# Designed miniproteins, single chains, continued (5), part 92

Each design is a single chain, and the fold is of that chain. pLDDT is the mean over its residues in the fold that is shown.

## One batch from the design tools (miniprotein)

Design m19188
Fold by ESMFold2-Fast:
Structure m19188 (fold): chain A 103 residues (1-103)
Amino acid sequence: DPVKKLRELIDELQKLFKEKSREEAILVLLEKLAEALENKDYLTARVYRIMLGKLVDGKELDEEDIEIAIEAAFNSWYENEEVDKKLAEGLRQIVAEERAQRE
């Protein structure tokens, strides 16, 4: 059930934000996004992208955000496999640079 999977992911992300600093939560989400892209789990990758946008914008996630995430994930998940691989590499580089800068 993709809806159940997405709800569980959103719940996990909200818990992550509560347990970690905002900056660390964002870095973890970028790492998870890169991993999803590498695994060709484009549905999960699109959800992480949307959640990152909401988290950076300071908004809390609700049930409407879940439905929006599902719709957005389905709209483009098949078109961008090669682009998504390059994005995963870029995301991992950004996380590595930010972590090195915060040593």
Scores: mean pLDDT 66

Design m19189
Fold by ESMFold2-Fast:
Structure m19189 (fold): chain A 93 residues (1-93)
Amino acid sequence: SLVDEVIEEVERAVNSKDLDERAEHILRAIDLLEQLSDEELEQLEKRMDERGLSPETRHLFETLKNVALSVKELDLDDDTKRFIARRIAEAFQ
């Protein structure tokens, strides 16, 4: 499901030790989050709580949720989105 794919990409980003790999997982999570309906976003939040995810994973999720909303509202291009994903990945060193 799209919800499960978001969770997996966020977990992969948190567990990635390579900056480029982390940025790719963050970018993919943002792209997937933009595709979620309001109902799927509520299901995602419930699933993350039920899975007992780490504080680091939850923090990254909240950051990416807010970024995805901004990307969608401002209709940001792919280059800008990629730049934002890289900056977020760097902040998690």
Scores: mean pLDDT 84

Design m19190
Fold by ESMFold2-Fast:
Structure m19190 (fold): chain A 76 residues (1-76)
Amino acid sequence: SDALRQEFEALQQEFQQQFAVLKQHGTNKRDVAIIMFRGTVLFSEAYLHLKRGDEAGAKATLEQIKQLIKDIQKKV
């Protein structure tokens, strides 16, 4: 749906902003790499669910992305 697509785009922007802050905060390289990898996987899964019209799968993956962003915010 358009609402889920807009949420996906908003979460991509938020993740990029929080990830930039995380890199500037002096977080160790391994933790930065793990977070980047997890983000890449989750956004790819969300995109595929949206492309397939799987709204339930998209919602579940977007909730995991929201949790990842919260976990990043706790490290800063």
Scores: mean pLDDT 84

Design m19191
Fold by ESMFold2-Fast:
Structure m19191 (fold): chain A 74 residues (1-74)
Amino acid sequence: MLSQQQAVEMLRAFADWALREVEDASPEEQRRVRDAVLAFIREAAAEHGLPQEVLDALVAEVEARFDRLIARAE
């Protein structure tokens, strides 16, 4: 069982990896990957029993980072 902090750090690392992989991709591919990453984070948070407030904060953080990347690509 992962601690709450370890689970959040692992999910952030996964989001960081995904952002790097699609940095030079089309806006359409960036949106597709954003949606997939957010879905994975929600599923993983449920599996690890993360509090709703922690999940909401992490989702908002990751969504904002992808939206900023997509805005720069457009």
Scores: mean pLDDT 83

Design m19192
Fold by ESMFold2-Fast:
Structure m19192 (fold): chain A 63 residues (1-63)
Amino acid sequence: SKLEQEIKELAIGQLRLLGRHLVPDGTIEIKEVSENVLEAVATGASGTVVITLDIQTGEITIE
């Protein structure tokens, strides 16, 4: 549905902002790991941060 696509796009935007906040000068790559799970990989000089978001529950995990 259009609502599901809009929620996914909003979630991608939020992950990009969070990745930029955690790794200001880093490269951010976002992918869909499963139907309701998005993963952002933010890579900078200090290392890599992996952010996982479950769209259905709103749960965020940072590694």
Scores: mean pLDDT 82

Design m19193
Fold by ESMFold2-Fast:
Structure m19193 (fold): chain A 92 residues (1-92)
Amino acid sequence: SLEEKLKKANELFNLKKYEEASTIYSSLLLEDPNNEEIQNNLVKAYLELGKQYEAEGKSEEAAKVYQQGLSLLPDNHPLRPKLEQELQKAKE
């Protein structure tokens, strides 16, 4: 079910397996594009994944996942400024 897949993705997120979590959230958002909970969780997963890539010295991969997060958000979404800040930092 959608609920079971969401629980699995949330569990992966809590285990800091952000790449695996983002893959499931992305798939769920494709099936239910108006689900704000899935959208917000996917964006948070991309934010954390980007930070992991930055910690590994993978600035290009970090920038890419931050850009993916921004592409999913309306202009007024509360997580947009944080993603824009991290993206700019990754491009330095």
Scores: mean pLDDT 85

Design m19194
Fold by ESMFold2-Fast:
Structure m19194 (fold): chain A 57 residues (1-57)
Amino acid sequence: MEEIKEELKKLFPDDPEAVETGFNFVKGLKESGLTENEEHRKKFGITVAELDVEAKK
């Protein structure tokens, strides 16, 4: 979990809202058990953060 937050901060250093949105999505996936694949959870978190950045344009 901490690793994905660190990765998101590196990808979106100037957008803490996108980092928080992506991280909260990953937390939701982990709690719901929808995916057991950590790589998939990380990819979804990054995608959600990217969509948050895109929505602000």
Scores: mean pLDDT 76

Design m19195
Fold by ESMFold2-Fast:
Structure m19195 (fold): chain A 83 residues (1-83)
Amino acid sequence: NETKAQILKNIATNNKNHPLTQIKAFKELLESDDPIKKQLLLQNTKKILETLGGSGLDIAKYLAEKSTDEVIKNALLEEIDKL
């Protein structure tokens, strides 16, 4: 569902949300087999990581390293390394 994917992306990229809520949305996008969620995660990787901040970045790196999707894993780790 494109609408559900957009809602999750909006939650993960909104710094007004509680950090735990942002992390949960990010994790749902990362662990999803939905191609639309995967595409939105890849397109918004930098914004999501910038929005998460310090402790959120550590959690994001841990989750990225555990990802079985090499494309998503490599994209996330590359953006984290630039920060």
Scores: mean pLDDT 77

Design m19196
Fold by ESMFold2-Fast:
Structure m19196 (fold): chain A 68 residues (1-68)
Amino acid sequence: DKKDALLQIAEDVLQDGQAIVDNEEKLDLLKEVLEKLGIPQDLIDKVLDAIKKKQYQEAADIILDYAK
């Protein structure tokens, strides 16, 4: 289920966001997964921007709001 996948990604961002921001390969993988789950590019860009700013809760909230 796409919703379950999005919930898991939001949880991973909240718990391990620092590991994601410090790893370019993980950021690229996150982008690809969000694209495959049908998230619009505008929201993907906002999620990645929030992660780069170390605002992991904001990034997770964007994903969770889309999953509703």
Scores: mean pLDDT 83

Design m19197
Fold by ESMFold2-Fast:
Structure m19197 (fold): chain A 88 residues (1-88)
Amino acid sequence: MKPPPEGSRPYTLVLNIRIKETGTEGVKVTLTIYLKSEEDLEKVLKALSKHAKILNVKIEGDRVTVDIEVETVDDLQRAISDVNKLNQ
């Protein structure tokens, strides 16, 4: 692996995953996502909406906190994978 150049901003990526609630109707999760650009917000929300219900979105500069509800942990993993594919 080659190191990234100094001073380069990281790609749009999921920084943190916090499972808030597990129940018979699904899993509630808070994702903290770093946005490389403001335009990536719409792409992130579109990727998440394929596998998850978006409950709340809070934008804090280059970071977004998204509360989502997924039916299964597998749907959560697919949602995260789709967000990570935005780095291509």
Scores: mean pLDDT 73

Design m19198
Fold by ESMFold2-Fast:
Structure m19198 (fold): chain A 86 residues (1-86)
Amino acid sequence: MVPSEDELVKKMVESSIEEITELLKEWVELRLKAGEPAEDVLLRALELIGKIKGEKEAQGRPISEEEEQEIFKEVVKHAKELVKKM
């Protein structure tokens, strides 16, 4: 079974913004290939980003609103390209 979302969040909290973006893209790709609706997958990705932001802020390594938006935009772009190829 895929690691829990809490385990994924813990891993991403220790990651750079670029690594978070890549991990979320991989997670989204796996969910889309499993046949989950893109809108549901993207809403869950947004929830994960929020959890990561909160945890990083608690560690004194805050993610800005702009960085949060950029991560989500890149994930959305990746999801759209994957759906286009399917």
Scores: mean pLDDT 79

Design m19199
Fold by ESMFold2-Fast:
Structure m19199 (fold): chain A 65 residues (1-65)
Amino acid sequence: PVITVTERVDAKGLTQEELEQKIRQAQLRVQQQAILLLENIRKTQPDLDVKVVPAVEVLNKEEVL
């Protein structure tokens, strides 16, 4: 099975540079969350072939400055 972990970034009121920085920070956070989730699954269900995919969703992209 594949599990997707999503972090959301609100682009409203941000400059393009600030948005890109927030996206990078969100990517790091969601990657760490994905790793922790995978470790928990492997502890409880070691025979399960599972993939955890980190994703970042940008909200209000049209509201960027």
Scores: mean pLDDT 82

Design m19200
Fold by ESMFold2-Fast:
Structure m19200 (fold): chain A 80 residues (1-80)
Amino acid sequence: MTSSKSGTLTAGESLEVSVTSDDGSSLSVKVTALSGTLDVSVTLTADDDGNVYVSSASIKKTPGATYSVTGKSTNRKTPP
């Protein structure tokens, strides 16, 4: 499955998108504007093997703008 989110962020604002696979593996990505403005678009994909990944991302920033990106993932693997 896929999950997508987009928006314009100003200093102190954040955008978070998450996806969960059918087996319970998940990925979330949070983009936070630290200064200036950002136009952000993120799409995440989860597959049947429990893999979660960023399938597309676009960040357009004004001159001098800064941002941070944090990711959290859980990938389901059973030990042998």
Scores: mean pLDDT 77

Design m19201
Fold by ESMFold2-Fast:
Structure m19201 (fold): chain A 65 residues (1-65)
Amino acid sequence: SMDVEVRERLRERASGVATRYATERLKERNPQSQEEMTEVSREIAPEVTRVLQETLREEEERVRR
């Protein structure tokens, strides 16, 4: 099994990718208010979660090779 340090590193990397993805989506939508920011965040949340899960899976598979 992967040690705790490796798992934490993979998690941090995946979180970084997901955060960058969310930031770019928010930038493209250019919300002008807190309400718009909340609406856009809600709309992109499923995709951000998918990016996080997919990136984590890819990183885990890479380490196992």
Scores: mean pLDDT 79

Design m19202
Fold by ESMFold2-Fast:
Structure m19202 (fold): chain A 87 residues (1-87)
Amino acid sequence: SKELREKRLEGAEQALKNFKIAVEDIEKDPSVSPETKEKFRKLQEEMEKLVEGMKANIDDEAKFDELWEKFLKVRQEYVNLLKEYEK
């Protein structure tokens, strides 16, 4: 339903907002390698593109669902990378 897609988009936007805050903190951390900072930046760019795509396709159920599945995969990559950083 469109209502479910709107709720998923809101959740994705909130997740992106929280991720941007985390990336800003990581960029300021002198103990984090340039390589690790680049990985977080790339994941942020992927999340931004996916959220933008979901907004553009809110009325296209099939395309929205495809982008949502990709967003969940990128979010999982972020969670995994964050766990490695926090070790």
Scores: mean pLDDT 86

Design m19203
Fold by ESMFold2-Fast:
Structure m19203 (fold): chain A 79 residues (1-79)
Amino acid sequence: GSVELEVDEDGRLRVVRESPLTPEDKADMQALLDELAPLLRPGDRVVFSTAEHRGVRTTLAAVFDENGNLLAYALRERR
């Protein structure tokens, strides 16, 4: 699944787009969001994606500024 969030002017996260997610994907995305939250500023975007390859499920969170520059990323693997 994939989710895109935007940080509004009040520092709140807004859902820009969302695909269907499993409860496990939601939990992994939330853990990554908690890790990256201290770095977030208004106008930033957080893009989550999940992929499974050879029994390993990877969730990636990437943070971009308003100009599309990559600021940070984090990933979580589930075996």
Scores: mean pLDDT 85

Design m19204
Fold by ESMFold2-Fast:
Structure m19204 (fold): chain A 91 residues (1-91)
Amino acid sequence: MEISDLTEEQLAAMTPPIEAAVARVAPEVAENVDDRELHEEALLRAFAEVQLAFNDPKIEEHWIKVAAKSLGVPEEEVRKRLEELKEELKK
């Protein structure tokens, strides 16, 4: 599925899931401190898959900032893990 092949209606329907996924990082990490690492890896893998589909640098940068702040790790660490997961998922 290519973004350029989507109708305006289909593209709009795909946008909210990314924003929902980004917003989800903060409350889920705050609620699940005991399982933080396991939860973090699951969310990062899901978000890497979403980013591969959309390939939007604005969404990626926003997600990295939200995840870094929510997880209490540097943005560089979030970006590194996202890139590793994206490379794994491309294969």
Scores: mean pLDDT 57

Design m19205
Fold by ESMFold2-Fast:
Structure m19205 (fold): chain A 84 residues (1-84)
Amino acid sequence: MEEKLKEAVEHAKKGIDLLRQGKYKEAADHFEKAAELYDEVVKEGRTDLAPALARAYRMAANSYEQAGDTEKAKEFREKAEKYL
């Protein structure tokens, strides 16, 4: 659990850095990985991390949209709305 959370945080930080550099596709990949890890941790009982999961989904959606992947952007936006 702790290792997954640390990896999720690292991917989210890398995603933010890549997004600032305009590397939208790479940023989206990192936010998607962060979301997968946060989702596992939330399902394991860390429901306090649901806001972090929602943010990771929103950042993935935004990054996919900027990269021109409208289908994935919509998918991750819908996932974010499910977790508030």
Scores: mean pLDDT 85

Design m19206
Fold by ESMFold2-Fast:
Structure m19206 (fold): chain A 71 residues (1-71)
Amino acid sequence: SAEIRALLEELARSLGLSLEEFLRYFQRKYGLPDDGVFDELTAAAVELLLENPSLDPAELAARAREYLAQH
């Protein structure tokens, strides 16, 4: 969503990174394709992590793919 994207842009800026650089780091950390694009899979992963910040990083990619398959 636009709101999630805006949140990520602000977080990237606070870290001195571009949005693309931040997304690549996030994608690599959680085992997602590291294309640096805010795609549907990356958006699902961010949304799930915001919903449950204690979610196991190893589970995040699988849960994001399941969420995307149902939506």
Scores: mean pLDDT 80

Design m19207
Fold by ESMFold2-Fast:
Structure m19207 (fold): chain A 72 residues (1-72)
Amino acid sequence: SMEAVQAAVAGIMLGAAHFDLRLVKRHGTPEQAARVEELVKRLEETYKEDPFDLERMEEILEEIQRLRDEAL
């Protein structure tokens, strides 16, 4: 179903966000890590909503990815 696909995509996005947080903690500054950690918390909060806002999750993940690229 569409709902099952959306839930699976959201789960993959959370995994990607946590992976990027680990990279920024390893290679970035403490300030960059704190910024990404806050975005990961927002992503987790959005995922816990029912219904969750997949578009908002995508926007948050894109910002995490930009900050990751800046830290590397």
Scores: mean pLDDT 85

Design m19208
Fold by ESMFold2-Fast:
Structure m19208 (fold): chain A 102 residues (1-102)
Amino acid sequence: SQAEILLQALDELVAAAEAGDLEAFQQILERTLKEHPEISEILTTILGTLLSTVDSSEEQVLANLRAALERMGVSQEVIDAVLDYLRANFATFQALARQLLA
């Protein structure tokens, strides 16, 4: 499913970033976007919200992401799965945002 592809990609990207392996992060992103161009806009929207986690509450980030995905016509099943994932891993996304903005 679209949700499964997105969540798997996010898990791989987060794992590479936590390991400090920026080459693996880039390779995973490039591979995912090449093999699944249909999720590229959703994935880039999600990754864009990583930057906002530095200066925004969890509730604000989740609300903004939900609104963005709804405007894109993403299904409620996919939106809920992504938001649940972000909520469970919020501290990790915040750490990634701090690293990317440093």
Scores: mean pLDDT 80

Design m19209
Fold by ESMFold2-Fast:
Structure m19209 (fold): chain A 69 residues (1-69)
Amino acid sequence: MVEALQEALAALYKAAAALPSDFGEEEARRLERAYLPLAEQWRPALEAQKELLKKELGVEFGESEDEPP
């Protein structure tokens, strides 16, 4: 879930960075400013998820371990 949100934001940021010409740059700046407060809101959630993943690493190692020998 959180990963999907991160991917959407990353894709949006990439699209904004690929905008051509000056007027497109101004729009990109606007998008960046709108994205910043959103990213700050999601930052604590991402950190909390990262902590959960770090703790569940042992579970992942025991359950979804699929590495070539």
Scores: mean pLDDT 58

Design m19210
Fold by ESMFold2-Fast:
Structure m19210 (fold): chain A 72 residues (1-72)
Amino acid sequence: MLPPIDEKLVKEGYKKIKEGDDETKKKAALELERAHGDDVAAEVAKKAGRPDLAKEVLERSRREAERVNAES
C-alpha cells in the first residue's frame, strides 16, 4: 500500500531546506524522510540545492537498516 504523497508537506520541506538555517534544513529533511521515505527526502534536498543533505539522508537510512539488522 502506497501512502499518498502530501504535496504541501513536500513543498514546505523544499522551502525550509532551500531557505532555512542549518537546523531547519536538517529537521525538514528528517520530516520528509519520516513521512515519505529517504528517496523522497533526498530528491527534495537535491532539488533545493543541498546534495550534501541528500547524501546525509541516504547514508542515515543505510546506517539505520544496518543497525537494525545487526541488532536482530
Scores: mean pLDDT 75

Design m19211
Fold by ESMFold2-Fast:
Structure m19211 (fold): chain A 84 residues (1-84)
Amino acid sequence: MEEASRRAEEIAREALRPLGKEEDVEEASRYAGEAARALVAGDGRAAAEYLEKAREAGLKAGASEETVREVLGRVLEAALEARR
């Protein structure tokens, strides 16, 4: 759980850091971590909410919809791997 959350935050931060302000990048990274934690816990409703917040924060940071989709896909993959 903690490792999946940390990995998700790292994925989002690494991808978004060159694109936007530190505050927006940290917000997106935090929501990505919370989404991964909710996914590992089996809370699909919370996971969907945090993924949407991460998407909004990523777009605010200046990422394209394509980049945000790729980052969120990697976050989902990391969380699902942690459940195995």
Scores: mean pLDDT 80

Design m19212
Fold by ESMFold2-Fast:
Structure m19212 (fold): chain A 77 residues (1-77)
Amino acid sequence: MEKEAEELEAEAKKNPEGVKKAEEEFIERARKLAETVPLEEAVEAAARAAEATGKEEHKLVARAARLQLEISRRKAA
């Protein structure tokens, strides 16, 4: 979790706009999916999409999603 956040921050230094867009897209999608799909399923879907496409931007979205899930879980427990 913490290490993945640090890697995301390192990538933000190289592609700040790309990372910001990926996080915004994830938040927007997660917001819509949260009404029909649990956040945990959204995280798995993002991870599978990143594996299928291999795109760096999709990998960032998947990492951001997993980080948000971990933060949510730690807040609840």
Scores: mean pLDDT 63

Design m19213
Fold by ESMFold2-Fast:
Structure m19213 (fold): chain A 109 residues (1-109)
Amino acid sequence: MEEVLKKIEELKEKALEALRKGNLEELKKYLEELVRLAEEHREDEEVLRKALEALEEIAEEAVRLKNKEALELVLEALMRLLRHLPDNRELILRAIGAILRVIGDLFDL
């Protein structure tokens, strides 16, 4: 499991780099890989939590860069996890809620 957690962290960094460079095709690939890892390790809540934290950080950066298309890709990834991992619905909805708060905070800055 430690190597899977390291892979999630690696994919997060690659996704953030792709996002900052405006490479949405690479961002989408890394988001799909993150979702796949979470689905493959669905019995490991720590893997799901780490993947959700990665998606939250990527969404926060997308909001900061005002990249609506990138934000939509992250939300699509979260909706896929919500559909495919019903036993973890509460954790996924909390991640979605955190992203919505980041969007809200942007209007107060």
Scores: mean pLDDT 82

Design m19214
Fold by ESMFold2-Fast:
Structure m19214 (fold): chain A 101 residues (1-101)
Amino acid sequence: SSAEDLEKQAEILEKQAKEVKRLMDAGDNGLAAEALLLASGVYYAISKSTKDEEVSKAYRLAAEAYREAARLAEKGDTEGAVETLLKMAEELKKKSEQLKK
């Protein structure tokens, strides 16, 4: 269901926020930014291939969050990058609950 897809994407964003923090704490800001930019491209492609409007919109928003997190990671803003991903995860969870009724 659309709700289950959004909940799963929220969990993925939370896991990626932890990995981004790990990489940036280790000084691998460039690798963190590249991984985030790759994720952004993947989610943007999924948003264009899905027929579900709610899922499509959610993947577009996630793609935008990944691009912003990549920009912050390139600047060395670990907290900003992590917060961007976690805020998007919260928004996807809220949307998932709304769709479950």
Scores: mean pLDDT 85

Design m19215
Fold by ESMFold2-Fast:
Formats: structure tokens, C-alpha cells, sequence
Structure m19215 (fold): chain A 102 residues (1-102)
């Protein structure tokens, strides 16, 4: 499950990055909605999703892949926003800012 979830987030983040680069906001929203639906189908909580997304983003930061880390955070924040978990959105944005300052 954990590796499958991590791969799912990584693949969603790459699609999200391409949609953002294209200025395709409907695709950006659809990718976040699709990911949220898949998390629900898998029985994955938003807390577990955030833990794995944070782990992946930290790995990207440690490798100097800051763009990929930022994409993971923006995707995770959008998923949390779509789910109505505004406390989680704030936590994600705070962690992203903290890592950028390091």
C-alpha cells in the first residue's frame, strides 16, 4: 500500500506539473479531484496521504529537485482544499515554506 500510494502521488504530481505549465486549470482541478477519489476508494485518510506526500517532497528536496517538491505540496494542498480540510491546507503551506527556507 505505502509504495503504491507513493507511486500514485508521484504520477499525479507529474500530470499536475504538465497541466500547470500548460495553464490548463480545468485539468489541474480534475487531477486533484481524481486523486482525492482514488484515496477514498483505497480507504486512505487525508492524514496518511499528507504523511506520504510530505515524505516524497522531502526526498525531492534532499536530491535538489525543488520544482518536484513544490509540485507535490501544491497538489497536496489542492486535494486538501477540495476535501474541505482547510487546517490541513494551512499545515501543508507552512511546511512547504519551511523547507524552502532551509
Amino acid sequence: MKEELKKLIEEAAERYREAMRAGDWPAVDAIADELLQKLKEMGVSLEEFYDIALELAREYYERGEWEKADVVFTLAARVAYKAGDFDLVNRILEEANRLREE
Scores: mean pLDDT 83

Design m19216
Fold by ESMFold2-Fast:
Structure m19216 (fold): chain A 71 residues (1-71)
Amino acid sequence: MEPLTEEEGQKEADIFNEIAARAEELMDQGKPLDEIIKEAVEEAKKTSKRPELVAENLVGYIKRYYEAKKK
């Protein structure tokens, strides 16, 4: 796993936060988890220079948030 540059790290954080906020909005709208994950992964692939890394982090975040709500 290669380290990100400082600038890439900042951009990753911004992208992550924006997509995470959107995922929370989709959950509030009652969309199912698989649709939320699909939207997040698709957006990460379009916006990130490290799409696999960002997508994996987003999927993890969304799943944990959803499981916390489900319990």
Scores: mean pLDDT 76

Design m19217
Fold by ESMFold2-Fast:
Structure m19217 (fold): chain A 99 residues (1-99)
Amino acid sequence: MKAEKEAEAEKVLATFEKFAKELEKLGYPELAKLVRELGELLAEAIKNAETPEELRKLASLYTAAALKMIAVLFEPTPEEVENFKKGLEEMIEEIKEFL
């Protein structure tokens, strides 16, 4: 389990770093910073998760974040960018309470 959690944490970091770089290319460096922060917090939470229930909750948060990132990258309108920024800030606060 521990080695598997470390591998999943590394995948989360790599995925969020790729999204952050794409957001920077689109001209959203502030959004990229939030994506990196969320990725780092999710990776830490995954490594610190002690129960299957915690891992399932983190997997759900990761999936929701990834889908929202894909949506913004596919159609980066000012409204979608602002909604995604608020969503990222909310997810960051939720994960901080989990740690």
Scores: mean pLDDT 79

Design m19218
Fold by ESMFold2-Fast:
Order: structure tokens, then sequence, then C-alpha cells
Structure m19218 (fold): chain A 93 residues (1-93)
């Protein structure tokens, strides 16, 4: 199922993006920022408009060192991951 594969890929990339951003909040390194930017670009190729907007807002927060906004957007991304997981479960029945 092409839809199922796209949702699974989107979820995996969002989880990796969220993890990398969380790591940047603990210790900001050039390597983590490079990985974060790579994951953001891959997500922009696969994601819907809502998810792309969240990714772009998180990218901007990371670039601005806005930790409070990073946390707020990460909470929204976690909610999006939960929604994708529910859709995946529906498609697998």
Amino acid sequence: DEELKKLEEKKELLEKLALTASQILQEDTPALRAEFNKLAEELKKLADEKTVKLVEELLQAVENNDKEKMVDILNEIVAEIVEIQEKILELKK
C-alpha cells in the first residue's frame, strides 16, 4: 500500500527530526544541526502542507536559538506523530 508506506516514512522522519531537535536542546552541535536540516528537507518532500509548516517553524526556531518555541513546536510534532500512528493502525486492519 503506497499510502501506508508514505505514512510510515513520514512518521519515521518526524520521530528522527523530533529526537534530533531534542538533542539540540540538550547540547547544540554543528553535526546535530546538519542532521536536523537534512531530516527537515526530506520531510518537506513527503509531507502535507500542515506538516511542512511545522517543520519550517521548527527550523526557524532552531536557527534563532528560540528554545521556548522549539519546545512548543515539538509538542505539536509529537501530536502529529500520534495522529499518523492512528492512521497507520486504521490502514493495517
Scores: mean pLDDT 84

Design m19219
Fold by ESMFold2-Fast:
Structure m19219 (fold): chain A 104 residues (1-104)
Amino acid sequence: MEGRQEAADTRLFALLAEAERAVKEGDKKEEAIRGAIRVLGTAVELKDDLSNESLQEAARRLARLLEEAGVDAKEVIELLREASKGTKEETAENIEKALELLEK
């Protein structure tokens, strides 16, 4: 549904932009982790309404955010880099795995 995809994209990228802003103003590592959890959780919740291109872009930007913030999350960053390519099913699976690792 066109309207559902647009709404999902708007919400996902608004949260991602908020995470990117928070990292500039606060504790970079803590804000990057919290922002990534929120964005990844939203991507998982809305995965059926999101395009593969939107999921891949979110994964790419989150990998960059975590790396630039100096978060020691090599496995998560690698999963997000893998999520930035491949099929929609592979991208969604890698996003779900990245979320699980960031939550603990």
Scores: mean pLDDT 82

Design m19220
Fold by ESMFold2-Fast:
Structure m19220 (fold): chain A 60 residues (1-60)
Amino acid sequence: SEAMERINELFRELGLEPVPENPENPKPAAELAQALSDLARAWGRDDLAERAEELHKELE
């Protein structure tokens, strides 16, 4: 999905492994975006945290 592509782009920019899509039990993209925002902020990447927060708002 486009949402998962955007989330995985943020994961790559943070230096993290991309999250695979599980068609049987997909983790909600909004939850992943919120977790990314929190992680990026904790790592001092406020630029990525803001992008993840915008994505989270779009997915809610």
Scores: mean pLDDT 73

Design m19221
Fold by ESMFold2-Fast:
Structure m19221 (fold): chain A 100 residues (1-100)
Amino acid sequence: SLIDEAKAKLDALTDPKERRSLLVETMFRFGSELLSRLPEEKREEAGLLIEEMINAAMAGDLERFRELAEKLLSVVPEELREEVREFAEFVIEEVKRIQA
């Protein structure tokens, strides 16, 4: 849903700056939703990882982004890991398109 909504909106945008802003907004929305679904004891660590992932994506640092995504997957409950992985791949592909 969130990824499909973001893809539809991104397809309408031609300005890389606008695409970047929408991607950042989508990452914050995903992060907020994910944190609300985590156990209290995992939220601080996951929140810091999400913040660093957003910073890495904004910098175009896909190596750092992948490293942080793997760390996030290790702290997220098993039932949420596929959703996190799918979202990370979506972000990577959109960052590549913005940089091209």
Scores: mean pLDDT 86

